Designed miniproteins, single chains, continued (4). Designs and how they scored, part 37

Each design is a single chain, and the fold is of that chain. pLDDT is the mean over its residues in the fold that is shown.

## One batch from the design tools (miniprotein)

Design m13265
Fold by ESMFold2-Fast:
Parts: C-alpha cells; sequence; structure tokens
Structure m13265 (fold): chain A 91 residues (1-91)
C-alpha cells in the first residue's frame, strides 16, 4: 500500500540521516502520521492527529530550509508530506 511505502521511505530517510536531529524528527512525524492512517483509516481522531503531525513536519521542513539543509533531503521530505496529504484527501 501507499502508506506502507511512505513508512518504509521515512524510515530510510531517518537511517540515512541519523546524525541530523531535525531530519530524524521530521521523518518520525511522517512515519507516525502514516501509521495512524494505516492502522485506523476511518477514525476521525486518528485523521486529525495525522494532520497535526504533518503540520509539525512542515514546520521542521521550513526550519531545515532556513538553516541550509541539503536540497535533496528537503525534496524527499516534501514528497513524503505530499503523498500523505493525497492519502488523507482519498479517505
Amino acid sequence: SELERVIEEARELREEHADDPLVQRAAELIEEAARLLLEDPHNPEARLEAEVLLGLARIIRGVLRLIGADPEVLARIDELIARLDAALAAL
């Protein structure tokens, strides 16, 4: 499923950037949001929590851009967030 792929790719991003705490946190938030949607896709509370977690991931992504993080890392985070936004819209 798409959500399972998002979880795996967020985990890979986390493992590849173990030395960057902001990348770690953004990836963790994305992974948690995807898990909430995968485990209980029809629960409105889980959906709301996933939206909040994605909002926090966007804030961290904004901070990463301001401190000059790698554009490839930013693009990867943007892609994962966009895929979760699409999944939320499909529910």
Scores: mean pLDDT 87

Design m13266
Fold by ESMFold2-Fast:
Structure m13266 (fold): chain A 61 residues (1-61)
Amino acid sequence: SYNVRVVAGAGITGSDGTVLPVGAALTGLLSVEESDETVTATGGDGRVYTGKREDVEVQPL
């Protein structure tokens, strides 16, 4: 499992339209995929969350 924190910028957006601001964290993630520009995470609820790579910190649990 993974944890993703918003550390800068505009935040993380969920597929349901939820926006998580700086300081928020997603926990219990099933997968996290990182690219040069973006991070995409899948939650245990099946929701997909997307943010800028530079704006987030990924931590394995």
Scores: mean pLDDT 76

Design m13267
Fold by ESMFold2-Fast:
Structure m13267 (fold): chain A 83 residues (1-83)
Amino acid sequence: MSKLASQLTGLAIRAIGAYLDGDYKATEASVKQIVELGKEAEKNGDYDLASTAYRIAGKLAENLLKDKERAKELYEKSKKVAE
């Protein structure tokens, strides 16, 4: 289990916790950090982790931020890096 995988789990938990606390700015910041983690995983050649990070960020954007366009873009990135 990589350091980035542990960070991904922590960021996802933080995003959900911030949302439940009504802190939507912290939720958005956590989602952005997950996307940046996905980009770092891509640069490191860890395409499985990158795909997972983009998919989680997409689900959080769709369900917590109600940003369907960003969610679609992130789901497409997740699929492309898995190929």
Scores: mean pLDDT 85

Design m13268
Fold by ESMFold2-Fast:
Structure m13268 (fold): chain A 75 residues (1-75)
Amino acid sequence: DVERLLAPVPQELGDELVAKVRASPDATEEDVAMVERWVARGATPADLLIMGAVFAALGEREVGKILIDAANRHI
């Protein structure tokens, strides 16, 4: 579903994503701020998948999982 992968995430999904990252005990203030900025700029599910993979590779596996799960729920 390429159209969904490359379209900006709906505001509702973006707001939910930010709330979930903020609620994560492993998320830093910088992580939350970065996700908020990406959502505000119209991050796509493809962007969330890439960002989630990067967070996981850096050892922030819970934040990475939140981003990937949000992308998969949208597509």
Scores: mean pLDDT 77

Design m13269
Fold by ESMFold2-Fast:
Structure m13269 (fold): chain A 65 residues (1-65)
Amino acid sequence: SEREVAQTWAAIAIMAMAAGMTVGPVKDGTITIRVKEETPEIRETIRRMEALAADRGLSLEVVVE
Protein backbone atom coordinates (compact mmCIF):
# COMPACT_ATOMS: atom_id res chain seq x y z
CA SER A 1 0.00 0.00 0.00
CA GLU A 2 0.98 3.67 -0.35
CA ARG A 3 1.27 3.97 3.45
CA GLU A 4 3.59 0.94 3.67
CA VAL A 5 5.78 2.33 0.85
CA ALA A 6 5.95 5.70 2.67
CA GLN A 7 6.90 3.97 5.97
CA THR A 8 9.61 1.93 4.21
CA TRP A 9 10.97 5.09 2.53
CA ALA A 10 11.03 6.89 5.91
CA ALA A 11 13.00 4.02 7.51
CA ILE A 12 15.51 4.02 4.63
CA ALA A 13 15.77 7.84 4.77
CA ILE A 14 16.56 7.78 8.52
CA MET A 15 19.29 5.14 8.00
CA ALA A 16 20.76 6.98 4.99
CA MET A 17 20.80 10.40 6.66
CA ALA A 18 22.33 8.96 9.88
CA ALA A 19 25.15 7.54 7.72
CA GLY A 20 25.71 10.87 5.89
CA MET A 21 24.04 9.75 2.64
CA THR A 22 21.50 11.63 0.52
CA VAL A 23 18.16 9.91 -0.17
CA GLY A 24 15.78 10.70 -3.03
CA PRO A 25 12.00 10.16 -3.25
CA VAL A 26 10.40 6.95 -4.53
CA LYS A 27 10.27 7.25 -8.34
CA ASP A 28 8.83 4.41 -10.42
CA GLY A 29 9.45 1.95 -7.57
CA THR A 30 13.09 3.03 -7.14
CA ILE A 31 14.81 4.92 -4.29
CA THR A 32 18.13 6.58 -5.21
CA ILE A 33 20.85 6.89 -2.55
CA ARG A 34 23.87 9.15 -3.11
CA VAL A 35 27.12 8.50 -1.23
CA LYS A 36 30.40 10.43 -1.25
CA GLU A 37 32.58 7.35 -0.65
CA GLU A 38 31.87 3.59 -0.51
CA THR A 39 33.37 2.37 2.78
CA PRO A 40 32.70 -1.06 4.38
CA GLU A 41 30.37 0.66 6.88
CA ILE A 42 28.46 2.40 4.05
CA ARG A 43 28.21 -0.90 2.11
CA GLU A 44 26.70 -2.61 5.21
CA THR A 45 24.13 0.19 5.60
CA ILE A 46 23.27 -0.03 1.86
CA ARG A 47 22.77 -3.81 2.19
CA ARG A 48 20.31 -3.24 5.05
CA MET A 49 18.45 -0.56 3.07
CA GLU A 50 18.29 -2.88 0.02
CA ALA A 51 16.67 -5.58 2.20
CA LEU A 52 14.04 -3.11 3.49
CA ALA A 53 13.28 -1.91 -0.05
CA ALA A 54 13.04 -5.47 -1.43
CA ASP A 55 10.48 -6.43 1.25
CA ARG A 56 8.11 -3.86 -0.36
CA GLY A 57 8.98 -4.62 -3.98
CA LEU A 58 11.10 -1.47 -4.26
CA SER A 59 14.52 -1.13 -5.86
CA LEU A 60 17.48 0.75 -4.42
CA GLU A 61 19.91 2.55 -6.76
CA VAL A 62 23.26 3.68 -5.34
CA VAL A 63 25.20 6.58 -6.91
CA VAL A 64 28.78 7.26 -5.75
CA GLU A 65 29.78 10.95 -6.00
Scores: mean pLDDT 83

Design m13270
Fold by ESMFold2-Fast:
Structure m13270 (fold): chain A 69 residues (1-69)
Amino acid sequence: DKEIQQIIDTVSKMATTGRVAALEQAGRTATDEERQAEYQRYRDGLRAKLDEPSFQESLDIILGKSTAE
């Protein structure tokens, strides 16, 4: 379960990084507070999704198929 928490944290950081990069490309810089809030929301969402039967599918979407705006 600790490994699952580590995966959630890592994936959430990766997704947050992608979103921040997309915002910067659009000419808007996310604040540190916005980055942390987005990370936390993503982490909470991932935790919920990891309880679903499609654990691997969720990881594929977030790690490999997450689309930045």
Scores: mean pLDDT 66

Design m13271
Fold by ESMFold2-Fast:
Structure m13271 (fold): chain A 100 residues (1-100)
Amino acid sequence: KEEEITNYLKKAYESAEKARDLLLEVAQKIEEITGNKEVAEKIRQLAEDGYRSFSVEAFREAVDLAEKAGPEEVKPLIDEARKHVDDFEKYQKKADELEK
């Protein structure tokens, strides 16, 4: 149903926005704590690409990079971001299934 598709897309956008914002915060903390500007910039690019291109793959790559490079202090933020990426994927799949 068109209304159900719109509702799931709205939830997917809300989850994607939260994932992006948390990953941008993680990138900033990695840069501040470790001085690794290259990793921080790559995470920012992947988070923005995930949001703008509506790409689960970009968000997953950002989370993986943050997990690999991130100090213990950012792990709770990475875990929260991962939950929002999972919600984004779930709602995007539900919208796609209803479009068929």
Scores: mean pLDDT 85

Design m13272
Fold by ESMFold2-Fast:
Structure m13272 (fold): chain A 68 residues (1-68)
Amino acid sequence: SQEKLDALLEEATQRVREAIANGDRETALKIVVDAARKVLDDPDVTEEQAREFLRRLGEAVQAILDAA
């Protein structure tokens, strides 16, 4: 569901923010890859939903890095 995708995005974004704040770029990358893989491997997620999720995740990660 879209609600599930929104929750996954919020969780991944928060975890990336914490990892970057701690200087742990490797953990941040692992979080991003894991979140993307979960969405891409979910048979209930449409191509459009997956594309939008990845776009929003990328924007969130870029904003975190720009603020660091």
Scores: mean pLDDT 85

Design m13273
Fold by ESMFold2-Fast:
Structure m13273 (fold): chain A 72 residues (1-72)
Amino acid sequence: SKQDAIAHLGSVTRMILDHARRRAPPERVPEVEAQLQQIYNQAVQQINNGADPDQVLLDAAQQMARVVGEAV
């Protein structure tokens, strides 16, 4: 369901945020958190607008991983 997909996206986002908080330089953490929140918000909007939840989750996770990879 859309609700389950959004819940999974939330769990993935929290895991990535925890990794970023632990590994990124402290001065970069607020910027990374803001970028991850933007990706999360866009993904939720796409799912609510009828996009394929599995594809949106994969795309969001890949974007978030890229953001964190560039910060760490």
Scores: mean pLDDT 85

Design m13274
Fold by ESMFold2-Fast:
Structure m13274 (fold): chain A 77 residues (1-77)
Amino acid sequence: MSKIEELSKEREKLTKEMVDIVRKIQQKRLEYQRLRQTDPQRAEEVKEEIEKLEEKLGELFRKIGEVSKEMEKLMRE
């Protein structure tokens, strides 16, 4: 497999992880809304989980950018 093919697959994998995390964030936001009235302590824990998932999204976006730049360098020549 070429290095470009390997990087393309890595970018696709990272993109899929981003989609999965966005879905998890949406589910956690719904859980947070339900828990706010019944279990405020658990609601705060879910809020922290959402914040961690948002940080992971930022990291994945950065990694995708790095992989894309590496692919561009290889495709230049």
Scores: mean pLDDT 82

Design m13275
Fold by ESMFold2-Fast:
Structure m13275 (fold): chain A 80 residues (1-80)
Amino acid sequence: DPETIERLKKLIEEGKYEEAVKLIESLPDDDPSRHAALANLYAARGDLEAAVQHKRKALELPGEIDFELANLAAKIGKKL
């Protein structure tokens, strides 16, 4: 979703990383993009167990993965 991507970019530029995490967490639980983003976020923070769980969920769910969202989540995780 281009609107979600633009909002995340703005939050990152403003240094609002906690709000950026909340935006990602507000995405539907059945959205593979949410779980791909969370997997990258947890991996960047060093929580490999959580990262693996979310990566499996992303691959099991139907639909497309937004890799731009997942890449932004990795950037956010490195700042936390």
Scores: mean pLDDT 86

Design m13276
Fold by ESMFold2-Fast:
Structure m13276 (fold): chain A 96 residues (1-96)
Amino acid sequence: MTILRHELRAERDGFSLRVGVDLDVDKDTVVGVSAEYTLAGLPPEARARVEALVDRLLALVGKPAGEAFAALSELAALLAELGARITALGDERVLG
């Protein structure tokens, strides 16, 4: 089994976000999602939009990898709209 971890990080004055998605490459499915964020500097409407996309990502465990990439793209677009510095990282590991 091959696990690909994709991580999205975003930072701006008053907020930070890190979301990680673990994908089973052989099954093309999401096996794990993690999120850490502090949104205290954002207006309530912006916070609600970010939290809704993070909640959607967290609900994707067991879903096709394409759904996770779509949700990550929407989150990245929102974070860019909010003026965040965005970093995307990928790492691959093989599990026996």
Scores: mean pLDDT 79

Design m13277
Fold by ESMFold2-Fast:
Structure m13277 (fold): chain A 70 residues (1-70)
Amino acid sequence: MTKEEIEELKKKAKENLDRVRQAAAESGDPRLQQAYQAAEELYKDIDTNPKSAAFGAEAVAAAAERRLAA
């Protein structure tokens, strides 16, 4: 994986993490807060496992969007 690919994955994971953080703050849902914490832990490992970290953040962000839409 190139440096450019890793930087794009980091950017995307950060954007997804910020979306989950915002959703948790707005909803007051403890499950969204737990999802944010899990995504933050995955993001810390992004340099060693960038694909898994980015995928995890994306999945959590998608779940948060569904809860906000409900």
Scores: mean pLDDT 71

Design m13278
Fold by ESMFold2-Fast:
Structure m13278 (fold): chain A 83 residues (1-83)
Amino acid sequence: AAERALELEREGLLRVFGLDLPLELTGVRERVEYTPQNKEYRVTVLEYLRGGRRREEVLEAIPLSELTEAEKAALARREALLA
């Protein structure tokens, strides 16, 4: 869910920055992006303000096309790490 994704993203940012600084979360957006191989991905982007500057971070990229077994396994591992 979008709420769960936002919560995990906030936790991830705190870990990356290693700082207990208040981040102003402005939203979470989903968009479709294409790879050089023309594969469709649903990308989740975190939008936030830090020091009055607007920033975006890509958190998740989920293929919308059929996946190979290896790609499915890699995605499952990433989901497990985010859970």
Scores: mean pLDDT 57

Design m13279
Fold by ESMFold2-Fast:
Structure m13279 (fold): chain A 61 residues (1-61)
Amino acid sequence: SPEEEIKKLIEELKKETDIAKAFEIASQINQLIRTLEDEEKRKELLEELQKVMEEWLARHK
């Protein structure tokens, strides 16, 4: 399912050390989230993605 794929990609993003690859994964996650019809779930996953990216950038600055 798209939701399962999104969660897998978020875990891959957390483990990624290369900034260019991290942004590629984040872009893929964002595209998949946009395919979700559930507004509530879309909001939840976008907020999770934003948090993960902020934490990733803080660690790899």
Scores: mean pLDDT 82

Design m13280
Fold by ESMFold2-Fast:
Structure m13280 (fold): chain A 99 residues (1-99)
Amino acid sequence: SMQQLREQAERERERRLEARATVLYMEGYLYDQKDKEKGKELFKEAEKYGEQGKKGEELAKKYYEEGLKKGPSKFASYYTGARISEIGSETGEEIYLKR
């Protein structure tokens, strides 16, 4: 139905916005240690995502803390997952083709 299609589109949009914010906050945490200005710019961009941005911040903080606890490979796994969700692709190939 048209209502079902609209509800699916809304859920996909929310997931993508949350994933984008998660990526921005995760990159912000990494750059805050190397380049504080770039880290600050990434955090400021993430803040534009409102409610989905707040959820993305909470996820990014959790993933960053797990990375500190379990090592960089764990952080990279979370970052890759967030990137896949950001572009709406499960294959990940589009991430590599666009970079």
Scores: mean pLDDT 76

Design m13281
Fold by ESMFold2-Fast:
Structure m13281 (fold): chain A 73 residues (1-73)
Amino acid sequence: GDRAAADAAASAFGSEALARGALDAETAKQIAEQLVAGGDISEEQAEALVAAVERRGPLDAREAVELAYEILG
């Protein structure tokens, strides 16, 4: 696993899910693209995260944080 990538994704996904009430796949894709542009995660890690959100449906803040660590951690 990639702990630094997982930490970055967990922080971004959790914060957005908390602010909006849920994190959907479209929002997850936008955040993942920003993390790739910032050098926080790879394109392959971004694709894996977005695919996981698409599969599981909209996530609350806790679920979004747990998913980031499950997929990247």
Scores: mean pLDDT 87

Design m13282
Fold by ESMFold2-Fast:
Structure m13282 (fold): chain A 59 residues (1-59)
Amino acid sequence: MSPQQALQQSVRILQAAGLSPDVATEAAQDALEEAGGDPQRAVQLAQQMAAQLAAERAA
């Protein structure tokens, strides 16, 4: 998986969690930066953020 593919997947995951396209793009870029450019780790961080958003909505 390329960093570009990870960014695209992360944006889709975050949009599915209810973020707007602009906010999802920023969050996906932050995840990739936090992952040090590791595409698998970036997607994992995006999934963690999506789970946290779902938990916040349940509260």
Scores: mean pLDDT 81

Design m13283
Fold by ESMFold2-Fast:
Structure m13283 (fold): chain A 95 residues (1-95)
Amino acid sequence: SNEDTLAQLRLLATMVQLAIQDVENGEDIDKLVEGMRKALEELLERYADDPLVQAAVRRILAVVERAPDMSREELIAELRRVHDWILAQIRELEA
């Protein structure tokens, strides 16, 4: 349902925003990556039939998987790009 999709996109946007804050605050990237990967893999399986939630989860996972090879600054920039994309999807569904 649109309501369920919106709720999950809002949760994902919050997750990415908190991840950006954690990276900016100098938190352990390896711990952040592990926690996010587990949560995102669960969501990918649970929402396999929701193409928009699936797309959002896959976009975040792509950044998380590359995170060990990125600078903190590059990781923040990539997470901000995904966050902006998710917010755009939310706006389209709310219109």
Scores: mean pLDDT 88

Design m13284
Fold by ESMFold2-Fast:
Structure m13284 (fold): chain A 86 residues (1-86)
Amino acid sequence: SPPIAELSEEERKRFTEKVKELLAEFEAELAKLDLSPKERSEAVARAVGAVLRALGLLLDGASVEEAIREMEEGVRRVLEELRAKA
């Protein structure tokens, strides 16, 4: 079985809740930046990419804690790059 299928119910819920929380915070931070529609779309795509990479880590046997850390770091980098240009 893929590693994610072997996670406890609590671990799956924790990861899912962190995804929801992180994306909501990301959208709120994007709203503070004066971005074009194209820049917003590209930023959202990059944040979704960070979530998908974290899912890939879970499928590859990483802990939920490691996956969450990588996802948070990926989204943080997107925001820092946007703030540097804004």
Scores: mean pLDDT 81

Design m13285
Fold by ESMFold2-Fast:
Structure m13285 (fold): chain A 78 residues (1-78)
Amino acid sequence: MKEIEERMAKLEKQLEELRQSGVKSEELDHLLETGEATIIGARRLLEQGDLEKAKEMVYTAEDIFEVAKALAEQEKAA
């Protein structure tokens, strides 16, 4: 439980940082929207006691934000 909450807090921080990056990209916006929705879904599952499904969604959000970070770096370098 605590580990998943800590991972979600880290993802929310990453989302805020990426939104504040100033990078304007349709692909990045789409990834950030998807990641945010995934975090919201994970929180709802935790509230319902579905730890296993919440954990799966957190891992999915981590993958989404890794792609978003790479895309933001690429856009800044261009």
Scores: mean pLDDT 81

Design m13286
Fold by ESMFold2-Fast:
Structure m13286 (fold): chain A 99 residues (1-99)
Amino acid sequence: SLIKEIAEEKNLSASEFAAVGILLTAGDLYLERAIELADTDPDLALEYFKEALDDYIDAGVSPEEIEEAAKRVLEVATDPDLKRKIEELTKKAIERIKE
């Protein structure tokens, strides 16, 4: 379980473990909605992707996991402006984690 890996790595308290679980679940839900909407409503897909990134960053996921989340949306996205914005947001998210 990703939640258990993060908790063990960061030596989290029970409340911090619960918070990470909530953030990962919320991030996954937002990512799924971004994927579902990427072809039909690229503007709304972008907003859900932003929410997913914020939740994943707060949960403490790795840069590699953020790149994989972005790839999932990019595989279904057809709008070139959406693809560009996803790539820009992903780069900024990774830079934010590395600071």
Scores: mean pLDDT 83

Design m13287
Fold by ESMFold2-Fast:
Structure m13287 (fold): chain A 99 residues (1-99)
Amino acid sequence: MQALVLARVEVTPESAEALARAILSVPGVERVAVYTEDGKVRVLDTSTLSPAQLAEEIRELALGQEALVSVTVPRENAEALAAALRSVPGTKEVEIIDI
């Protein structure tokens, strides 16, 4: 079973780096969708990305904005990911949705 973990994050260089590390610290994360305030959407395959590469993608898309980040994870890892995302500076809310 899968879950979606949703996080609303104010994107700075520091929060982008912390967000990338948090996402890639949890096993089984293969896909991240980033939704920007100006209506851009990007879906990122995390299976081959380093934390530095993921942070760069997030910065290029959403630097200076509040972004909604949607992460698909195994259900068993959803709570660990939510906890990691809550520790990211600039994170305003985190929710888990069962799918």
Scores: mean pLDDT 83

Design m13288
Fold by ESMFold2-Fast:
Structure m13288 (fold): chain A 59 residues (1-59)
Amino acid sequence: SALREQAFEEAKKYVKQGYSLEEIAKILTEKFGLPLSEARFIAASALLHLNGDKLAPLM
């Protein structure tokens, strides 16, 4: 739980800096040791959270 929360907060910072979903997922995998599937889900969730309806159909 705490690890996933930290990964989500980190992902939001990278979204603000203009990183793509796949770039963020790679960083989360390297930094937190998350499986790529979970890292992608967290990255997608952060992108959706910050970019609203534009990314909702692509999540």
Scores: mean pLDDT 78

Design m13289
Fold by ESMFold2-Fast:
Structure m13289 (fold): chain A 82 residues (1-82)
Amino acid sequence: SDEELLRLLRELLGVIVRALRRQGRDDEAAALEARFQALVDANDVRGAAGLVIEGVKRLLGEPDAEEILAELAAVAERVAAE
């Protein structure tokens, strides 16, 4: 269950990281990836989930926020169906 949850969180973080990079926010994207890996290495599932939520909050207010939220929902549905 924790391995499946971390897999889902990794896929969601991937959407966030790609969105930040599309916006030229490469330093923020790299920092989120590094922090996520540190939390995974520590088996901190709650911290990893909190980081994904933090990443989503960074993208709220952007012109493409609705499209990003739709992509996050689609990824979550796809992973849940596996």
Scores: mean pLDDT 83

Design m13290
Fold by ESMFold2-Fast:
Structure m13290 (fold): chain A 85 residues (1-85)
Amino acid sequence: MEELERKEEEVVREGAERLRAAELAASPGTSLSDADALEAARRAVLGEDPGVWVPRSEEARAIREETQRRLEELREQKRRALEEA
């Protein structure tokens, strides 16, 4: 299911970018490199490093939760498609 894998990667990328933007808006003056900030956001949306990432705003928390929910839905669809095949 190449299409579902592509969608999963897209959701992770979009979620990480949205989370990074929300974190930057909530913390003007925090100077992280774009690469470091994006990597941290990517880990947060993937659910990695539990307890390390703390949401700086309600928007950032909502974005992470929404992205994780979308990933869970896509993974469930992929699992069902593999079982059906």
Scores: mean pLDDT 70

Design m13291
Fold by ESMFold2-Fast:
Structure m13291 (fold): chain A 96 residues (1-96)
Amino acid sequence: KLKELAYRIGYLAGKIAASLEQQGDLTAGVPEIAVAVLITTSKNLGLNDIAEAVRKGFEEGKKDGEANPLTPEEVARLREEFHRLMKEYDELLKKE
């Protein structure tokens, strides 16, 4: 569950970042920074497999976004999903 969530978070961030870069949007770096923080936090907690899932997701998402950039409407929709998944990830980490 946590690995799947981590990969999906990375994938969405990568695809959004690549699409924003194609649009010349100066906020393209924001998803990349969020992913870097998540990877570092996961490693610090000893969750190396989770950190790797985020990294792999980001790399694949970025490749897919470069090949098939999202429209601004698609970016808005996936940005909402990214925010939702980030909250779910945070709640799972707070458990126990």
Scores: mean pLDDT 78

Design m13292
Fold by ESMFold2-Fast:
Structure m13292 (fold): chain A 78 residues (1-78)
Amino acid sequence: MIPSVEEVEEARRKAEEWMRRNNVPEEERQKVLDAMDAALAALRDPTASAAEKGAALRATLQAMSEAQERVLERKRAE
């Protein structure tokens, strides 16, 4: 199921808070936020297909997953 614009906006706020709490570098935070902004733009486009919206949302999940893995890598490196 494709989430609403409001759900993605809330997820963006929570993701920014999580990244700040985990000391994610500004460049990495901006990449995740840019991916979320692109997904929001796709969701706001009434002519965009479900496949296009799904692709934008998957890109957002991938960017967030990469940020989470980098946090774990930094913690492992001490």
Scores: mean pLDDT 79

Design m13293
Fold by ESMFold2-Fast:
Structure m13293 (fold): chain A 72 residues (1-72)
Amino acid sequence: MPLSEEEREEGIAELEKVLAKEEEALANNPNPELIKLVAELYREILELLRRRELSTEKVEELQKEFEEKVAK
């Protein structure tokens, strides 16, 4: 199920806050590759949110995929 308009707007606002915190973390990070991976994931989620293609199931899939990529 795609997200509602309100859920999509809320998700965008939350991700923008997370990205702002990541920007601060970039200056003091010993693992820049991990930060890049996180930023890439959030960029994909933002694109899906703006396209109204992001569903709750899709969020769970992306979260699981990210955890697997970080572990490997």
Scores: mean pLDDT 67

Design m13294
Fold by ESMFold2-Fast:
Structure m13294 (fold): chain A 79 residues (1-79)
Amino acid sequence: DEQKKATKELREKLRELAEVAGRTVAALEEASPQQAADFRAQLGEQVTEATGSDVKEAAKKIEEAREEAERALAEVEAA
């Protein structure tokens, strides 16, 4: 069942995004509470946009958001 497989993949991607985003927000909060708030708002919009799409497309968009969050975390940690 393609639908079940796609839904499971989306759930795993959302879990990974939540973990990385939490760490990114924590790192940004140490640097600037405002930057952390802005990142959280942007991430919320990205997740809402993604979950309004087809499940396979949503999983891809969520993975892209996770990669962006990882990049932001690396930049804050390197600064």
Scores: mean pLDDT 79

Design m13295
Fold by ESMFold2-Fast:
Structure m13295 (fold): chain A 100 residues (1-100)
Amino acid sequence: AKELREFFKSLPPEERKQFYIDFLKKEAPVLIEEAEKNIETDPEKARRFLAQALYYYEKGYVTDEERERILELAEKLGFPLTDEEIQRLNKMREEYKKKL
């Protein structure tokens, strides 16, 4: 993380933004997979990965399939998102998508 941050700071602003977005899109499925693997053995670790994946969802860096997996993970970990919360996240995602 620290080495990546220093690398990002060395890039031109436009290239840095695109590289960062591409990195987050690539990391999103990894966070989801790690959360899924840890549900039974380490629920606290699974919740931490879910929290990071929800952040990526909010920023528009997840696919529709990844979104569905995040919602299932939240339900399995005892934090089911309400229809209102899902609508709010989808609205935030569309707002961030317009800024890209």
Scores: mean pLDDT 74

Design m13296
Fold by ESMFold2-Fast:
Structure m13296 (fold): chain A 94 residues (1-94)
Amino acid sequence: MKEKLEEASKKLQEAVSELIRAADNGDVERTEEAAKKVVEYAKELASFNTLDADIDIGVAEIALAVTLVASKNQGREDIAEIIEKALDEISKIA
């Protein structure tokens, strides 16, 4: 893989981890910041037009979907809304 693609994948994985941590802590502001990074890095990764990039984006979507369900189960609709918006934006990337 290209070094730039590997760097983009790492940034996406780190942003996803940051989002999960912020959401688990109930930190709305950090969850929103991390969600914006996830969308930005997913778009960057998608620009490579590779199967590996599509797989990495799919893994990120699954992680966000799981975090969304957890947030809803905790009654954190404010956090759930942030994650739902990020998922909607990522779904439009392909």
Scores: mean pLDDT 84

Design m13297
Fold by ESMFold2-Fast:
Structure m13297 (fold): chain A 67 residues (1-67)
Amino acid sequence: AEELLEESQRKLEEAIAAARAGDVPTAYRLGAEYARLKSQAYRKMGKVDEAERWEASATRLEAEAAA
């Protein structure tokens, strides 16, 4: 679970860097990957409600990246 949180932190840092560079579609895509990793980590910790909230966020960010 902690490895997933560390990977999610790396994706968040990449998403922030992309946003600062003006690459908004890449920032949304990396943000979606971050949210999916957070969802997986929370499911492994038994925090189902939190995991479902992150899954919903990932789906929304994926839709924004595709637009």
Scores: mean pLDDT 81

Design m13298
Fold by ESMFold2-Fast:
Structure m13298 (fold): chain A 87 residues (1-87)
Amino acid sequence: SEKEKLLEELEKLEREALRLLIEAYDDPSVSQAQLDALVAQARELGRLLREAEEKLKTDIEEAKKLLEQAREVLRGMRATVEALRAA
């Protein structure tokens, strides 16, 4: 169903954000300030995903909008990590 596909996407976004945090944490070249920034982005992502999961029960279109916002936060996290690798 559409709800099942959206739940799978939600779980995938959460796993990818956790992977990025672990990669940054394991990199000795990443500063504490950069880690703190990534943690803040991950907290925002988590908030959006929790809201999206609740909206899947009542308003699928709102859930889709929240998931798109979550994807934007995740893109920002990826860009941050890639910039750290390039530096």
Scores: mean pLDDT 85

Design m13299
Fold by ESMFold2-Fast:
Structure m13299 (fold): chain A 70 residues (1-70)
Amino acid sequence: SLSPEEVAREVGRRLREIGDKLDEAYARAKPAMDAARAALRAAGASADEIFDASRAIFMKAAEEIVGPKK
C-alpha cells in the first residue's frame, strides 16, 4: 500500500498536470471565446448568455486536451 506521503505527492502531481492542461485549454479556447463574446455582445446578448457560450467553448477545449472522463 502507498504511504500517506506518497499519496499526497501523487495527488499533488496530478493536480499540477490538470492545472497545466487547463491553462493549455484556456490558451487554445481564448480566440474562439473572444470571437463568440464579441459576436454575442454585438447581437445584444446578456452577460449570462455570453458567459454560458464562453464556458461551453472552454469545456470543449478542456475535454479535447484532458480527454473524456473515464
Scores: mean pLDDT 79

Design m13300
Fold by ESMFold2-Fast:
Structure m13300 (fold): chain A 67 residues (1-67)
Amino acid sequence: GAGAAARAGAAATTDAEAAAAGRLASISYQKDPDGPGVREAIAVAAAHPTNPGAVAAASGAWDGARS
């Protein structure tokens, strides 16, 4: 779920990795925004706004759950 993605994003050790994860998460979200996980990913991102990796990973896990 989104929580697992947030944890994975938090594990991103470089800004480049966090940025890449965020970009991929945004692409995944736009590819398939229709899913129950989208709101949860947003909620997790809102809970961890100071960690861009967590935000990116939350969106990524949402997409992964859908694909």
Scores: mean pLDDT 50

